# Designs tried in a protein design run: designed miniproteins, single chains, continued (2). Part 49

Each design is a single chain, and the fold is of that chain. pLDDT is the mean over its residues in the fold that is shown.

## One batch from the design tools (miniprotein)

Design m5697
Fold by ESMFold2-Fast:
Structure m5697 (fold): chain A 72 residues (1-72)
Amino acid sequence: PISREEAIALYREQARELAKLDREELLARIAAEKLNPNQQIQADMALRLLANPDDEALVEEIVDEEIELMKK
């Protein structure tokens, strides 16, 4: 499994790319792609970041949520 530090770095990089999309463009991609569960998590992250693009704590919150889900 990926470390928390590595996951935060990866998600921050993805967050910067996703924050460049507008909400309508992201929703169109979601509709077209018929997302699997992993892609759905990434889409949710993108929508949250579009609402608060300067909130660096959001990335850490998302990573911590995923770590909790992996505790099984």
Scores: mean pLDDT 64

Design m5698
Fold by ESMFold2-Fast:
Structure m5698 (fold): chain A 77 residues (1-77)
Amino acid sequence: SAALEATWAQLQAILAETQRRLQAMIAEGASEEELLRVALEALRRMLAVLRASGQPELDEHIAILEAEIEELERLLA
């Protein structure tokens, strides 16, 4: 599906950008909390892409990601 391919491309772009940013932050001595905040931001962006896809096959993955985001938000509060 062209829609699934577009969704996949967006997720890949977010992952690549996040990996690049995290690597730079680690090289500069960023704290675990700072790294986790960047990871949480990336997870939220990925969740938005998945929700926008409109594909029912992704509903289970959306639910799992929502639960993981809520847990990380709780740990960072």
Scores: mean pLDDT 85

Design m5699
Fold by ESMFold2-Fast:
Structure m5699 (fold): chain A 62 residues (1-62)
Amino acid sequence: SEKLQKAIDAALLKAMLKALKEGKLLSVEVEQIDETTLKTTAVTDKATIEEIFDVDKLLEEL
């Protein structure tokens, strides 16, 4: 789905921007938990940052 891809891209961008404020970005991953829920895991040299996003909310913010 084009909408799902846009939500994934938005979630990854938000996760990367948040992680870059905390330290050196080592990796970022996205996992689809269900039809409306994405989980991002961003790893830096200082911390691992996990965040849950609602797909519909991400698309509304675009």
Scores: mean pLDDT 83

Design m5700
Fold by ESMFold2-Fast:
Structure m5700 (fold): chain A 91 residues (1-91)
Amino acid sequence: AAPVIDALELEVKSADKNKVTLRITVTVNGQTYTKEVTIDTSKNGEKTFTLAGVTVTLKWKVNEDGIFTAVAVASVDGKAQARAVVKTKIK
């Protein structure tokens, strides 16, 4: 059966002007899975990974005001099912 996404959460565990560590939490069929990703904030970027049969695409940027924004989209069979956004000031 295809995985059912119950929740997607994105939180900042640590942040400085050079690096942000994010915790990504996906709840699939009642079970919670977590992944931590450390991001180099010198570049806007994107990373895709699989967690519990769900494809998570993480995109990030830093604006001129030093605000870091990360967006996570969780997809099943190419269809976006959940989205989470986090922002933090790093400069």
Scores: mean pLDDT 84

Design m5701
Fold by ESMFold2-Fast:
Structure m5701 (fold): chain A 65 residues (1-65)
Amino acid sequence: VEALRRYFAGELKGPVRGPAVKALQERLRARGVDVPVDGVFGDATELALAVAGVSPEEALALAEE
């Protein structure tokens, strides 16, 4: 979660990798969002968040729970 939080804060440049990103992707798919579950926060995942209207704050909440 920390790396993903830093990415949204602009402290890290992508792609961010890890279990928090995979958890975010799995939860987006559970909500019906078409996103790859590869554990990499790249352009495809960022586009999926934008299309689904998911804010950075909501994305962090999905990654944490």
Scores: mean pLDDT 72

Design m5702
Fold by ESMFold2-Fast:
Structure m5702 (fold): chain A 72 residues (1-72)
Amino acid sequence: MLSEEEASALGREIADRLVREHGLDDDRATLAATAAVLAAQGGMSREAAIEAMRAQGVEDAERLVEEALRRA
């Protein structure tokens, strides 16, 4: 389980990467990053997080969720 500080840092890292590398706007990047972090904290299933990220326009959602889960 991630600490609150680790979860916040991971969320910022994923959101920044989605803006820089995937061209998402800040709002979509934040929503997608939040889904990945919730999965890493056990608050959301892997499948739900992947679907939430895809809904925000993230094509590589499975890899990003798996990466977040590895940090948990």
Scores: mean pLDDT 80

Design m5703
Fold by ESMFold2-Fast:
Structure m5703 (fold): chain A 117 residues (1-117)
Amino acid sequence: DAAAQRERLLATLAALGDRPLVSAEVRMPDGRTLVLLVAETPQGRLVTYELGEVWARMAATLDEETLREAVAFRVALAEVLVERAEADPDLPLELAPEEQRRLFEEARRRAARILAE
């Protein structure tokens, strides 16, 4: 449940003193939804958070090629979300559908370049 993942992440960030900036819900190859959340630390660093247990369960069910694709996309999406949050201090926590689609397309392009090397 994406809502439950988001609640757990937001509670963790509040305990750490991190400020949530933007979240994205990603449909994974195994059919699960993974929530990614970009936050600013008290030191002013932007970091991406997810529930490691959700990622690990998904990763354990994928073949090597699909897992490599999922890792590349996750890395690319984290970079794209961080760049977007840095560029726009007024960015809403939940992205508009059109904005999310645009950022996901950019992440797919970057992931394809990572895999092609």
Scores: mean pLDDT 83

Design m5704
Fold by ESMFold2-Fast:
Structure m5704 (fold): chain A 76 residues (1-76)
Amino acid sequence: MVEVTIIGLDGSEHKLEVPEKIRGTDFIELVEKETGIVIGGLGRIYAAVNKDKEVDSKKFAEVANKGNELEREIEA
């Protein structure tokens, strides 16, 4: 298990423990279930292309956070 920080579309920060390697769709489901944070389009696309492949959970967190940050900047 590794600790990752997920930043929501509202800028809220949530820490959770996830497996070190995880499939993209499982990562999205786990984050949304444990934190209630919605993952934006970029994170969901990354998860979809890696749905059948285990990838480093920290990398998924980075992509999801970057996607949510871009969506916040567009709205601001």
Scores: mean pLDDT 77

Design m5705
Fold by ESMFold2-Fast:
Structure m5705 (fold): chain A 91 residues (1-91)
Amino acid sequence: HMEKAKKVYEFLEKKAREMAEKTRDRLIAAGVPEEEAQRIADELYEVGKEYAKITAEIIKNGKFTDEHIEKLAELDRRVAEILARADALMA
């Protein structure tokens, strides 16, 4: 459980970082100021890391609780809000 949870965390954290960097690069290419693009990318990365932590915890403990569902739903809403802000800046 511990080894698998660690590997899943590392995989998801890496994907969160890659997605954040890709989003930053897209915003900069669309003419968004670098500082604002980096801020949005940092927000996405932080939410992605929280998602990775919760997912790894579920795997480690073998339990998927209502609290986990609520936290994942909140993270999903936060991602949607950040992406909507990014899309608005590229429009």
Scores: mean pLDDT 86

Design m5706
Fold by ESMFold2-Fast:
Structure m5706 (fold): chain A 85 residues (1-85)
Amino acid sequence: SESIERALRLIEEDFRREAERFGRELGASVEEILTDPEVQERLRALIEERARERHERDPSLNPFAVELGLLFPVEMLKELEKKKE
């Protein structure tokens, strides 16, 4: 279905844009975020810090849920790229 193919493409593009935003903060490319363990370690540290800051400002926010939400686009891009290989 053309509608399903378009929706999946838009989702992949949205996830790539989120990865690009993290890349700007880390000084890294999307490819490095997906493949470089050192960049992935820095991304994890950044996300854990962001989740902690959000929890400190709003204690109603679960820091683990915030961390998972911030990681989700990057983890999904890794799975999509793995399927192409």
Scores: mean pLDDT 82

Design m5707
Fold by ESMFold2-Fast:
Structure m5707 (fold): chain A 85 residues (1-85)
Amino acid sequence: MLAEIDQLLAQAQAYRDALDARIATSDAPVPPQAVDLQAKIDQAIALLNQAKALIQSGVDLAKAQQLLAQAKAILDEVQKIGLGE
């Protein structure tokens, strides 16, 4: 699980960096779609960090699994939106 969480965190950060780079190279105002994507990526990162903390503390593995599943669902949605699928 920790290795999977670390991979998903790296993927989420890569999505955020790519989106930020696209926004930075545009002279136009940031579109609402890009703001929504940033919010979703940030939410996924927060959920993954919370899941990682729970696993490291050993307190609630079931909740950690739930948070991981939620983060994966959000990242899948971001990937579909970001790819135009």
Scores: mean pLDDT 78

Design m5708
Fold by ESMFold2-Fast:
Structure m5708 (fold): chain A 67 residues (1-67)
Amino acid sequence: SETVRLVAIHEVEKLKSIPDPEERRALLEKMVENLVKNGIITKEQGEEVLSIPDPDEAIEKLLEILR
């Protein structure tokens, strides 16, 4: 549903407020796993996001996919 995607976007945007880049990466990985498990994004989309080593670039890629 559109509402589920909007909630996911909001939760992903909150990752940007986490000051530790290692913590941002760890939480991004958990978020991607959860989004794939719930069918909000595909496994291929999740792998694409996690292939980006910079956590901020990976977050932006995930936001592009969710939009």
Scores: mean pLDDT 83

Design m5709
Fold by ESMFold2-Fast:
Structure m5709 (fold): chain A 57 residues (1-57)
Amino acid sequence: DADRLTDRGIDLARESDRLYTEADNSTDPVVSQRLRDRGDRLRRQSDRLVDEASALS
């Protein structure tokens, strides 16, 4: 259902934002980079789910 895909996409976008904030607050550059990489993956997954929801509507 489009609504469920949209809700999941929003949740992933929020988690991505949280990871970016945690990365910015990290003093370890390796940890910071891993958190950003994970945030980027969640952001892309969010975008795909929102796009799929739009296609189903």
Scores: mean pLDDT 83

Design m5710
Fold by ESMFold2-Fast:
Structure m5710 (fold): chain A 92 residues (1-92)
Amino acid sequence: MEKERREREEKERRERILERALEHVARLIELRLRGAPEEEIRRVLEEAVRELVEMGAASEDADEKDIAKLAFDLILERAEERRRELKRELEE
């Protein structure tokens, strides 16, 4: 069924977005903790936003908080999907 292929492609796309968002958030946190210049942080943020915009996951005006929220929202979504899969296996 075409629906199964579309669900798989959507899941793979979300996993890819989550992976990239987490990498960008980790990088931004590391720069902040090291006391990196605002210019360097801004450059990294602009690169992160551009990539996430190309993936259809963020707006062009997204900031660090928006990227962090995206990552957390995707983590919660993934955790809920895994919880539902485990529950389905146990109940079947």
Scores: mean pLDDT 78

Design m5711
Fold by ESMFold2-Fast:
Structure m5711 (fold): chain A 66 residues (1-66)
Amino acid sequence: SAAEMAEARAARDRALALAAQDTAVRDEVMARIDDIEGLIEDPERVREGIAMLVGLRLEIEARLAA
């Protein structure tokens, strides 16, 4: 749905904004987001993509806290 696509884009944008705070992880995060883009472009797979983006954000938060 349009709402799910908007949610996926918001999750992607949050992950990118967090990654931008640490240039050492930014390129790695961008590559992983590129892999997820196919899922969030597919309305049937968008929930899977959102879950992967949330997981990625948690990994970045853990790296920044270390």
Scores: mean pLDDT 76

Design m5712
Fold by ESMFold2-Fast:
Structure m5712 (fold): chain A 71 residues (1-71)
Amino acid sequence: AEEHLRKAREALEAGDYEAAIEHALKAAQQGDVIGASEMLTRAGVGALEAGDRELAAKAFELAEQLRKQAE
């Protein structure tokens, strides 16, 4: 989980929101649902600021789904 969260953060800093989403989902698969949800939210904000509304919507939807699982 830590390795994938680190890679997600690196991708966010590079502006690679698709890679950030991929690594966040891998972290969620390894049990870090809360950390993954936070990274997905950040990726959504970054994608929205970059003008990619479709990618932003997907990232926010995935973040919401993971938060629901963490109940």
Scores: mean pLDDT 82

Design m5713
Fold by ESMFold2-Fast:
Structure m5713 (fold): chain A 80 residues (1-80)
Amino acid sequence: SSLDELGDLLERVLDAFDSGDVDALVRETQRLITFLLERGNTIGAGHLRGSVTNYLISQGRYDAAQRITDAYEEALKKYK
């Protein structure tokens, strides 16, 4: 179900936070953003983008924050 898929995607994002793997965090966040936008959850996608980019900025990872922002903007164009 879509709820099971949402749970799996959220767990992958949380696991990436716990592991400190920034590339995994970027990749799994992009997947979850796409999943949310495909289902019309624009508010949820925006909150996820904001939370993860704020964390990355706090870690000095401006490059990774920009990658998430760019992917979010591209996904908005596709699913808007």
Scores: mean pLDDT 88

Design m5714
Fold by ESMFold2-Fast:
Structure m5714 (fold): chain A 120 residues (1-120)
Amino acid sequence: SLAEQLKKQAQELRAQALDDLQIALGELSGMAKLLREVGDTEGAERMEEEADRLLEARDDAEKLKKVIEETRRRGEEIVREVEKRDPEAGKKLRELLERAYEAGNRAAENLEKAEALEKQ
């Protein structure tokens, strides 16, 4: 039936969203590791907390979008502080944050599409 086909498509989009979210989580883990290497343990813990918040929001597109934007905002603050002391580390952190943000947005978009199909 059309309903079963739409349900399957929504499930596939949710699976793709989870894959994209795992990429974002990996990039944030990379940020936390680099932050610890440069002595910013508090910044590393902050990025790990944001990763946990993204995972908690994995089933709600609106919540996921809000957490992604907050993660970017907090990440930018951390990156700016590191850049003042270590411009090379700051550049690498900025690249990791941007990849996390891009992957997180793909996850939210795929989840939003899944939710739209489930309302049919």
Scores: mean pLDDT 91

Design m5715
Fold by ESMFold2-Fast:
Structure m5715 (fold): chain A 55 residues (1-55)
Amino acid sequence: TQDQRIEQVNADMDARLAQAKQQHLKDNSPATQFTADMLLLIGEAEDEILAIKKE
């Protein structure tokens, strides 16, 4: 169902955010760069959810 697809997108986003956090810690990147990366991943998930809702 549509709800199940949205749940999957949110689960995938959470996994990618966890990976980005690990990568940020390894690279010793600035906090501002990590924040930008998080916002990008969240935006991608929002776009995917909107595409699902249009179906």
Scores: mean pLDDT 79

Design m5716
Fold by ESMFold2-Fast:
Structure m5716 (fold): chain A 98 residues (1-98)
Amino acid sequence: MIEEIKQTVLNKTKEFLENNPFGVPVEGDLKELEEKLEEAEEKLKEAKDPVEQIKYLFEVMELKIKIASLKGKSDEEIAKIQREYSEKLNELLSSLAP
């Protein structure tokens, strides 16, 4: 009974979403991620604090990987991005060692 009610609510919600534009442009994950990447890259350029630099560099890496995945880039291309930014993160982390 609870599962049956849950399934009915989910089905009605799905049908409602398909027939009612919320007036908010759901531009999809790709555009949202590209905008977040631009913001993260700008913050990385402005960051003078090493902790903030690490934070934004990691954020740039994650966003680039997600964008590459959504664009259907190969696992090898994604691995290359991950490796490049991991090396940059390790260099920055090493600079913080006492």
Scores: mean pLDDT 66

Design m5717
Fold by ESMFold2-Fast:
Structure m5717 (fold): chain A 97 residues (1-97)
Amino acid sequence: DPEERARRAQEEGRGSLNREQVIEEVRRIQEEYGLYNEEVLEDEDLRLLVLGLKEGLEIARQRGDEERAQQLEEMLLTVLEDPSREALLALSRRLAA
């Protein structure tokens, strides 16, 4: 199961990342895009979502999948700009489609 292997690799890779290291990585992403919503840093689920979207974006770029890269970057920008429930529900609908 590729999803379970990704979760195990993520648990092993993130098992050496403490909360502060995760926050610093998310802050680096915020700095890259110039979007500094502190709510993203305070919410664990939002931090993990931002990291996951950024990882997916970099993988899509490495594969030359420009359409998927643009889609993931749009999702990442949405979360960074407006981590509200309404924006997250809209993002969930896009991810499910």
Scores: mean pLDDT 72

Design m5718
Fold by ESMFold2-Fast:
Structure m5718 (fold): chain A 95 residues (1-95)
Amino acid sequence: MEKSKSAVKNIADNITKFLLDTGKITEEEAKKLRKELIEALEDKSVEELYEFIEELVQKIEEYLEKNKLEPTEENTAEALLKAIKEFLEKEKKKQ
């Protein structure tokens, strides 16, 4: 599915760029994370990719609320990194 492959790469690129730009990860960590995200998402349908994004948004909001953090770019990036690491750990156990 060509459209799904493009969406996967765009999601991985946008996530890693945002985390790198906010200083939450190094360039080497960004390269590794990008590859892991592409591998975890490459077999998903467009619908499953939307569900993945919705779950990430929910986890970010829950993290910010639980920790009483303001939705700043820095706090959002921290919440996103935690959600992504939890997602990748779950996918590794599934494989």
Scores: mean pLDDT 80

Design m5719
Fold by ESMFold2-Fast:
Structure m5719 (fold): chain A 73 residues (1-73)
Amino acid sequence: SELEEALRAAGFSDAEIDAVVAAFEALPLSPEEKAELRERLLRIIAEGGTLLDLEVELGMEQLVIAVKRSFPE
């Protein structure tokens, strides 16, 4: 995936790549929601973000998506 390739190019370990990709792919997101989240993760990676930064972004997006599903407008 584009996310896996970006993580690998940025020098993340195989274990870190597997953890981030698995967390991202496990989310019950629409293609549009996945594209938006992927763009945010790719920006963090491009700016030299850490594994913790990626985990925070994934966690925050999970909360936002859960709220949006409860109140779709």
Scores: mean pLDDT 78

Design m5720
Fold by ESMFold2-Fast:
Structure m5720 (fold): chain A 73 residues (1-73)
Amino acid sequence: MIDIDKLKEEAKKIGKENNVSGEVLAVLALLELGYSQSEAAKLLGVPPIVVGIALRMRDYLKPLVEELLKKVL
């Protein structure tokens, strides 16, 4: 089971270093782990629009999401 608090903190750090929203990176990480869009939004406490933004940026942010997953798994 993934540690959501650890995911949020690592996503915030990677996001800050790369000028990207940590919430967007955390959403994409949960989707890569097989969580649904609604589950990712609920676990992170983000509105559905953040999930929509994340999906539009998914291919662009893929390397940062892979870095994030290596730090939290």
Scores: mean pLDDT 86

Design m5721
Fold by ESMFold2-Fast:
Order: structure tokens, then sequence, then C-alpha cells
Structure m5721 (fold): chain A 74 residues (1-74)
């Protein structure tokens, strides 16, 4: 539904803000690495939303985003 798509878009926006906050504590090398990984996962999520991907596919990308944020937390 449109509401579910907006919820997912808002979740990715919030994840990006959290990454920006966490990246302030990272080395320049780590910051570049997590930003590149996040950009790929963000693109995958936006594409999945637009293409009406399955719940399983959306969950897979969500888990990737969570793993990136967890790694950025030190």
Amino acid sequence: SAAEKEHLRKAIENARKELERLSKSLSEEQRKQVEEEFKKAEGDMLKAIEENASEEEIDKVSRKILAILTRAQS
C-alpha cells in the first residue's frame, strides 16, 4: 500500500540520519566504507519499494541496512 511504502521510505531516511550521526565517531576510511555500503543498500531499498518487491526481499535489504548501522556503532 501507499502507506507501507511511505513508512519504508521514512525508515530509510531515519537510517541515513543515524548513519550520519554514527559516522562522526568513525575513521575516514571506515566512514567511506560504511557510506558506500549504505548507498548501495539505500538504492536497493528504494528500487524494491518502487518495483513492489516481495516482503522477503524488503526484509533482506532491511537486514543489510541494520547490519551496516550496527557495524558503524563500533
Scores: mean pLDDT 83

Design m5722
Fold by ESMFold2-Fast:
Structure m5722 (fold): chain A 88 residues (1-88)
Amino acid sequence: MSPEELALEKLLEAMFESMNPEKKSKTISLSQFKELLETEFPWLKLSDEEIEELMKKYDKDKDGTLSYEEFKKLYKDLIAEAKALLNA
């Protein structure tokens, strides 16, 4: 694992734990995910509908929540797309 991947994984764990501070849930809700995107990616300017569709794409169970593994995949894909768009 590269130093960047290790740092990203630790950041993702910290963010996921901040959304679930009591550790009662192993998932994050749509509302928690929207708050995370507003806090960490205010420059991304995704609409509520775009955020819902993004979450739905990674929510295999259709339960309206993301597991930690689904969240990691979504975040990594989001960063890759952001890098492609900002490569100027």
Scores: mean pLDDT 70

Design m5723
Fold by ESMFold2-Fast:
Structure m5723 (fold): chain A 82 residues (1-82)
Amino acid sequence: DLLATIAARAAELERQIEEAEKWIKEIEPEHPEIAAAAREVIRATRELIEAARAGDEEAVREALERLREAQARGQALDDAAA
């Protein structure tokens, strides 16, 4: 199920977040708007992981909505830059 799948992948997602944070620090001076959007995605992903580990299905649904919104904002910036 969705909650178990997210919880099982939590360690991998946390590792990806660490790598993403390093990348964000490197690009931020030149691309602050992209860095800000990426940080929103990271925050939403962390909330999703925490909710899944807590077994809180309602919090998982809310975190998924926030993640979708953060990804949409990032995509809008990407589209505007193209």
Scores: mean pLDDT 77

Design m5724
Fold by ESMFold2-Fast:
Structure m5724 (fold): chain A 62 residues (1-62)
Amino acid sequence: SALEEELYKIRDKYNLPQELIDEIIEAVKNKDNEAVQRYITRVALLNPEAAEEIGKLVKPYL
């Protein structure tokens, strides 16, 4: 999907762990905004710019 492709680009750009991206994809599919925010917070601990890009990308799906 377009969402998965864009998340994989962010993963590669910021060297994020695949497991964290998979968790975000599942949370977005389930429209679990609380889980999405928890995972974005974990991304922010690794890279705040990556968290900002993911947050903007997933917002329309929630």
Scores: mean pLDDT 87

Design m5725
Fold by ESMFold2-Fast:
Structure m5725 (fold): chain A 59 residues (1-59)
Amino acid sequence: AAATAQAVADVRRLAEEGRAKGLSPEQIRLLIGRKISEWVAQGAPPEAVRAAADEAARL
């Protein structure tokens, strides 16, 4: 399924947008964490959630 690839791409996009806005690394991590929680609430597949969390940990 494309869900894992999309989750990784979305995390990268959020990090890029955060950097462009001048957010600190901690603010970017908080923003991404909130988005991952929102995706879980919306029924995102566990594999996509794990991929998003793994990508966020590399930031």
Scores: mean pLDDT 81

Design m5726
Fold by ESMFold2-Fast:
Structure m5726 (fold): chain A 65 residues (1-65)
Amino acid sequence: SLEERAARIQAYFEANGQPLSRATALRLAEAVARGEGPELLARILGLDKPSAEGLLALLRQYTAP
C-alpha cells in the first residue's frame, strides 16, 4: 500500500538524520507510484535535479517486488 511505502521512505530518511513528515513521505510514495519524474521530487524536497534523480532511483527500489 502507499502507506506502507511511505512508512518505509520515512524510516529511510530518519535513519539518515533527515526526519520526514508522514504527509511528505506519502507525497513521495504517490509520485513514485504514478511514475513521476525527478522534477516533482526536487520541488517537494527542495533538491537540485541530480540529487532528485538519485533519490528517485533509490525510492523505486522500495516499490519493486
Scores: mean pLDDT 78

Design m5727
Fold by ESMFold2-Fast:
Structure m5727 (fold): chain A 93 residues (1-93)
Amino acid sequence: MTGRDLIREALERVERRGKVSPEMVEMIRAMIEGRPVRPVTGYAADSEEAREVRLFAGEVVALAARHHGWPEETVRAVLRHMGLSEEEIEELL
C-alpha cells in the first residue's frame, strides 16, 4: 500500500463512520487530489474541527499500524497521546 492509498482508505473509513463533517471530508479529499484548499491551521484544540482532524489522523495511524504489524497496545497508546477518547480508539481498532 502506498502512502497515498493509505490516506485515501483512511478518508473512506472516516466518511463511512459519520464522525467527521462532509465539509472536512471534502477538504481532505481536495488535498489528496491536489486541488486548492484553505489551510486547516488555527483551530482551537477543543474545537469540533480540531476533533475531526484528530479522528482522521487517528484512522491514518491505525491503518498504517495494521499494515506494519504494530502491537495493539502501542497503537492505543499513540491514539491516546493524540487526544482521542477510548470510544474513538475502539471505533478505529
Scores: mean pLDDT 72

Design m5728
Fold by ESMFold2-Fast:
Structure m5728 (fold): chain A 88 residues (1-88)
Amino acid sequence: MKEELEKLVEESIKKLEEATEQTKKILTPEEQKELDELLEEAIKEIEKHKEDKRKVVQITTGFLLYLIGLAIDHELKTGKKVSIKLSK
């Protein structure tokens, strides 16, 4: 059980880092800095709740939805379409 939760935490952090890197490609340098700070806070919250599977999933999902929101906001402001892949 503890080992399974550890793997979930590691995979969740990796997914957030990868999604953040892709999202940064469409952002300004200032927005990239703000996103890096938000990523660090999200990782800290996951680590804080690393023994709570539901909380880890909730934080991970919430951050991924936030990244989607940033991409949509950028598309609406610039008219440039962005594709984000969500893993099942």
Scores: mean pLDDT 75

Design m5729
Fold by ESMFold2-Fast:
Structure m5729 (fold): chain A 59 residues (1-59)
Amino acid sequence: TLEEAIEKISNSLKADEAEKVMAEVVDIIEKEGKGSSTTEEERVEMAAKILNLELPEKP
């Protein structure tokens, strides 16, 4: 679930790394041209990809 993904990311991140990951998410969003249309779920998914974390699939 989204909440489990956030929890895994939170456990893997320290303050400095969280800022870096967020900057990379923003860069990816700009590159894809999504801008302000991105949802919280998409941001979490992008952060997980940057951290090489596997997101749980919804049944």
Scores: mean pLDDT 60

Design m5730
Fold by ESMFold2-Fast:
Structure m5730 (fold): chain A 66 residues (1-66)
Amino acid sequence: IEDLIKRAEELYKRAKKLGDKITERQLKSILTILKTMQESGVYDPTVIKGIEQQLKSLEEQLRKLE
């Protein structure tokens, strides 16, 4: 989960620099979910896999924007 939080934060910073407000908002939501899991100590493997897939898609989108 720590690795996913780090990845999401890196993508969030990149989305801000690129002015992609939609991706920025999506990443903020993902970060909220991940941080909530970290604080509660409850980890849902299905949700984690879904977030991993979503982060990969968002990373690909941001890469195309440069």
Scores: mean pLDDT 78

Design m5731
Fold by ESMFold2-Fast:
Structure m5731 (fold): chain A 100 residues (1-100)
Amino acid sequence: MTPIEKLEEIYKKALEELDKATSFDEFVEVIRKALVEIMKIAKEYAKNLTEEEKQRFLELVRKFAEDILKRASKLLTPEQLENLREGLEAFIKEVEEILK
């Protein structure tokens, strides 16, 4: 399985679990676990990815963040949603630095 295929599997499973989440704590835990797995893949494969694969990895991470925020808007308060958005932006920046 390629790093991109691993990322796509994490993305798919996390969104399915988010759709089943019934509480704020459960929702946040699904996100936390997914982000930890994504970060492990980024760190493990950063030096072995082509420039095209790095670009695709970042595009998938950004799309995942957008899909999380869309789902979160149904469960989270505006303040919680803003905090989540800031956290996801910080995570994306960390992934971008690792992939440089």
Scores: mean pLDDT 85

Design m5732
Fold by ESMFold2-Fast:
Structure m5732 (fold): chain A 66 residues (1-66)
Amino acid sequence: MEPEIVYSEETYELTTESGKTVEVKVRYKEIDGERIVISVDGDYTAETAAKLDQIGYEIQKELEKK
């Protein structure tokens, strides 16, 4: 059985501690209902990574709830 692969892109607007707004584009690959991050483009730092993890966790929980 061949897996169904779907590609999607999401842009997240994050605010740093200095008040600077940065945009991070995250590309996803969905295989058999599982979302895998392919790439992250933009100002990727420990701060933006933590915010992306929080957002990703909330999105994943919302999808799993159905």
Scores: mean pLDDT 64

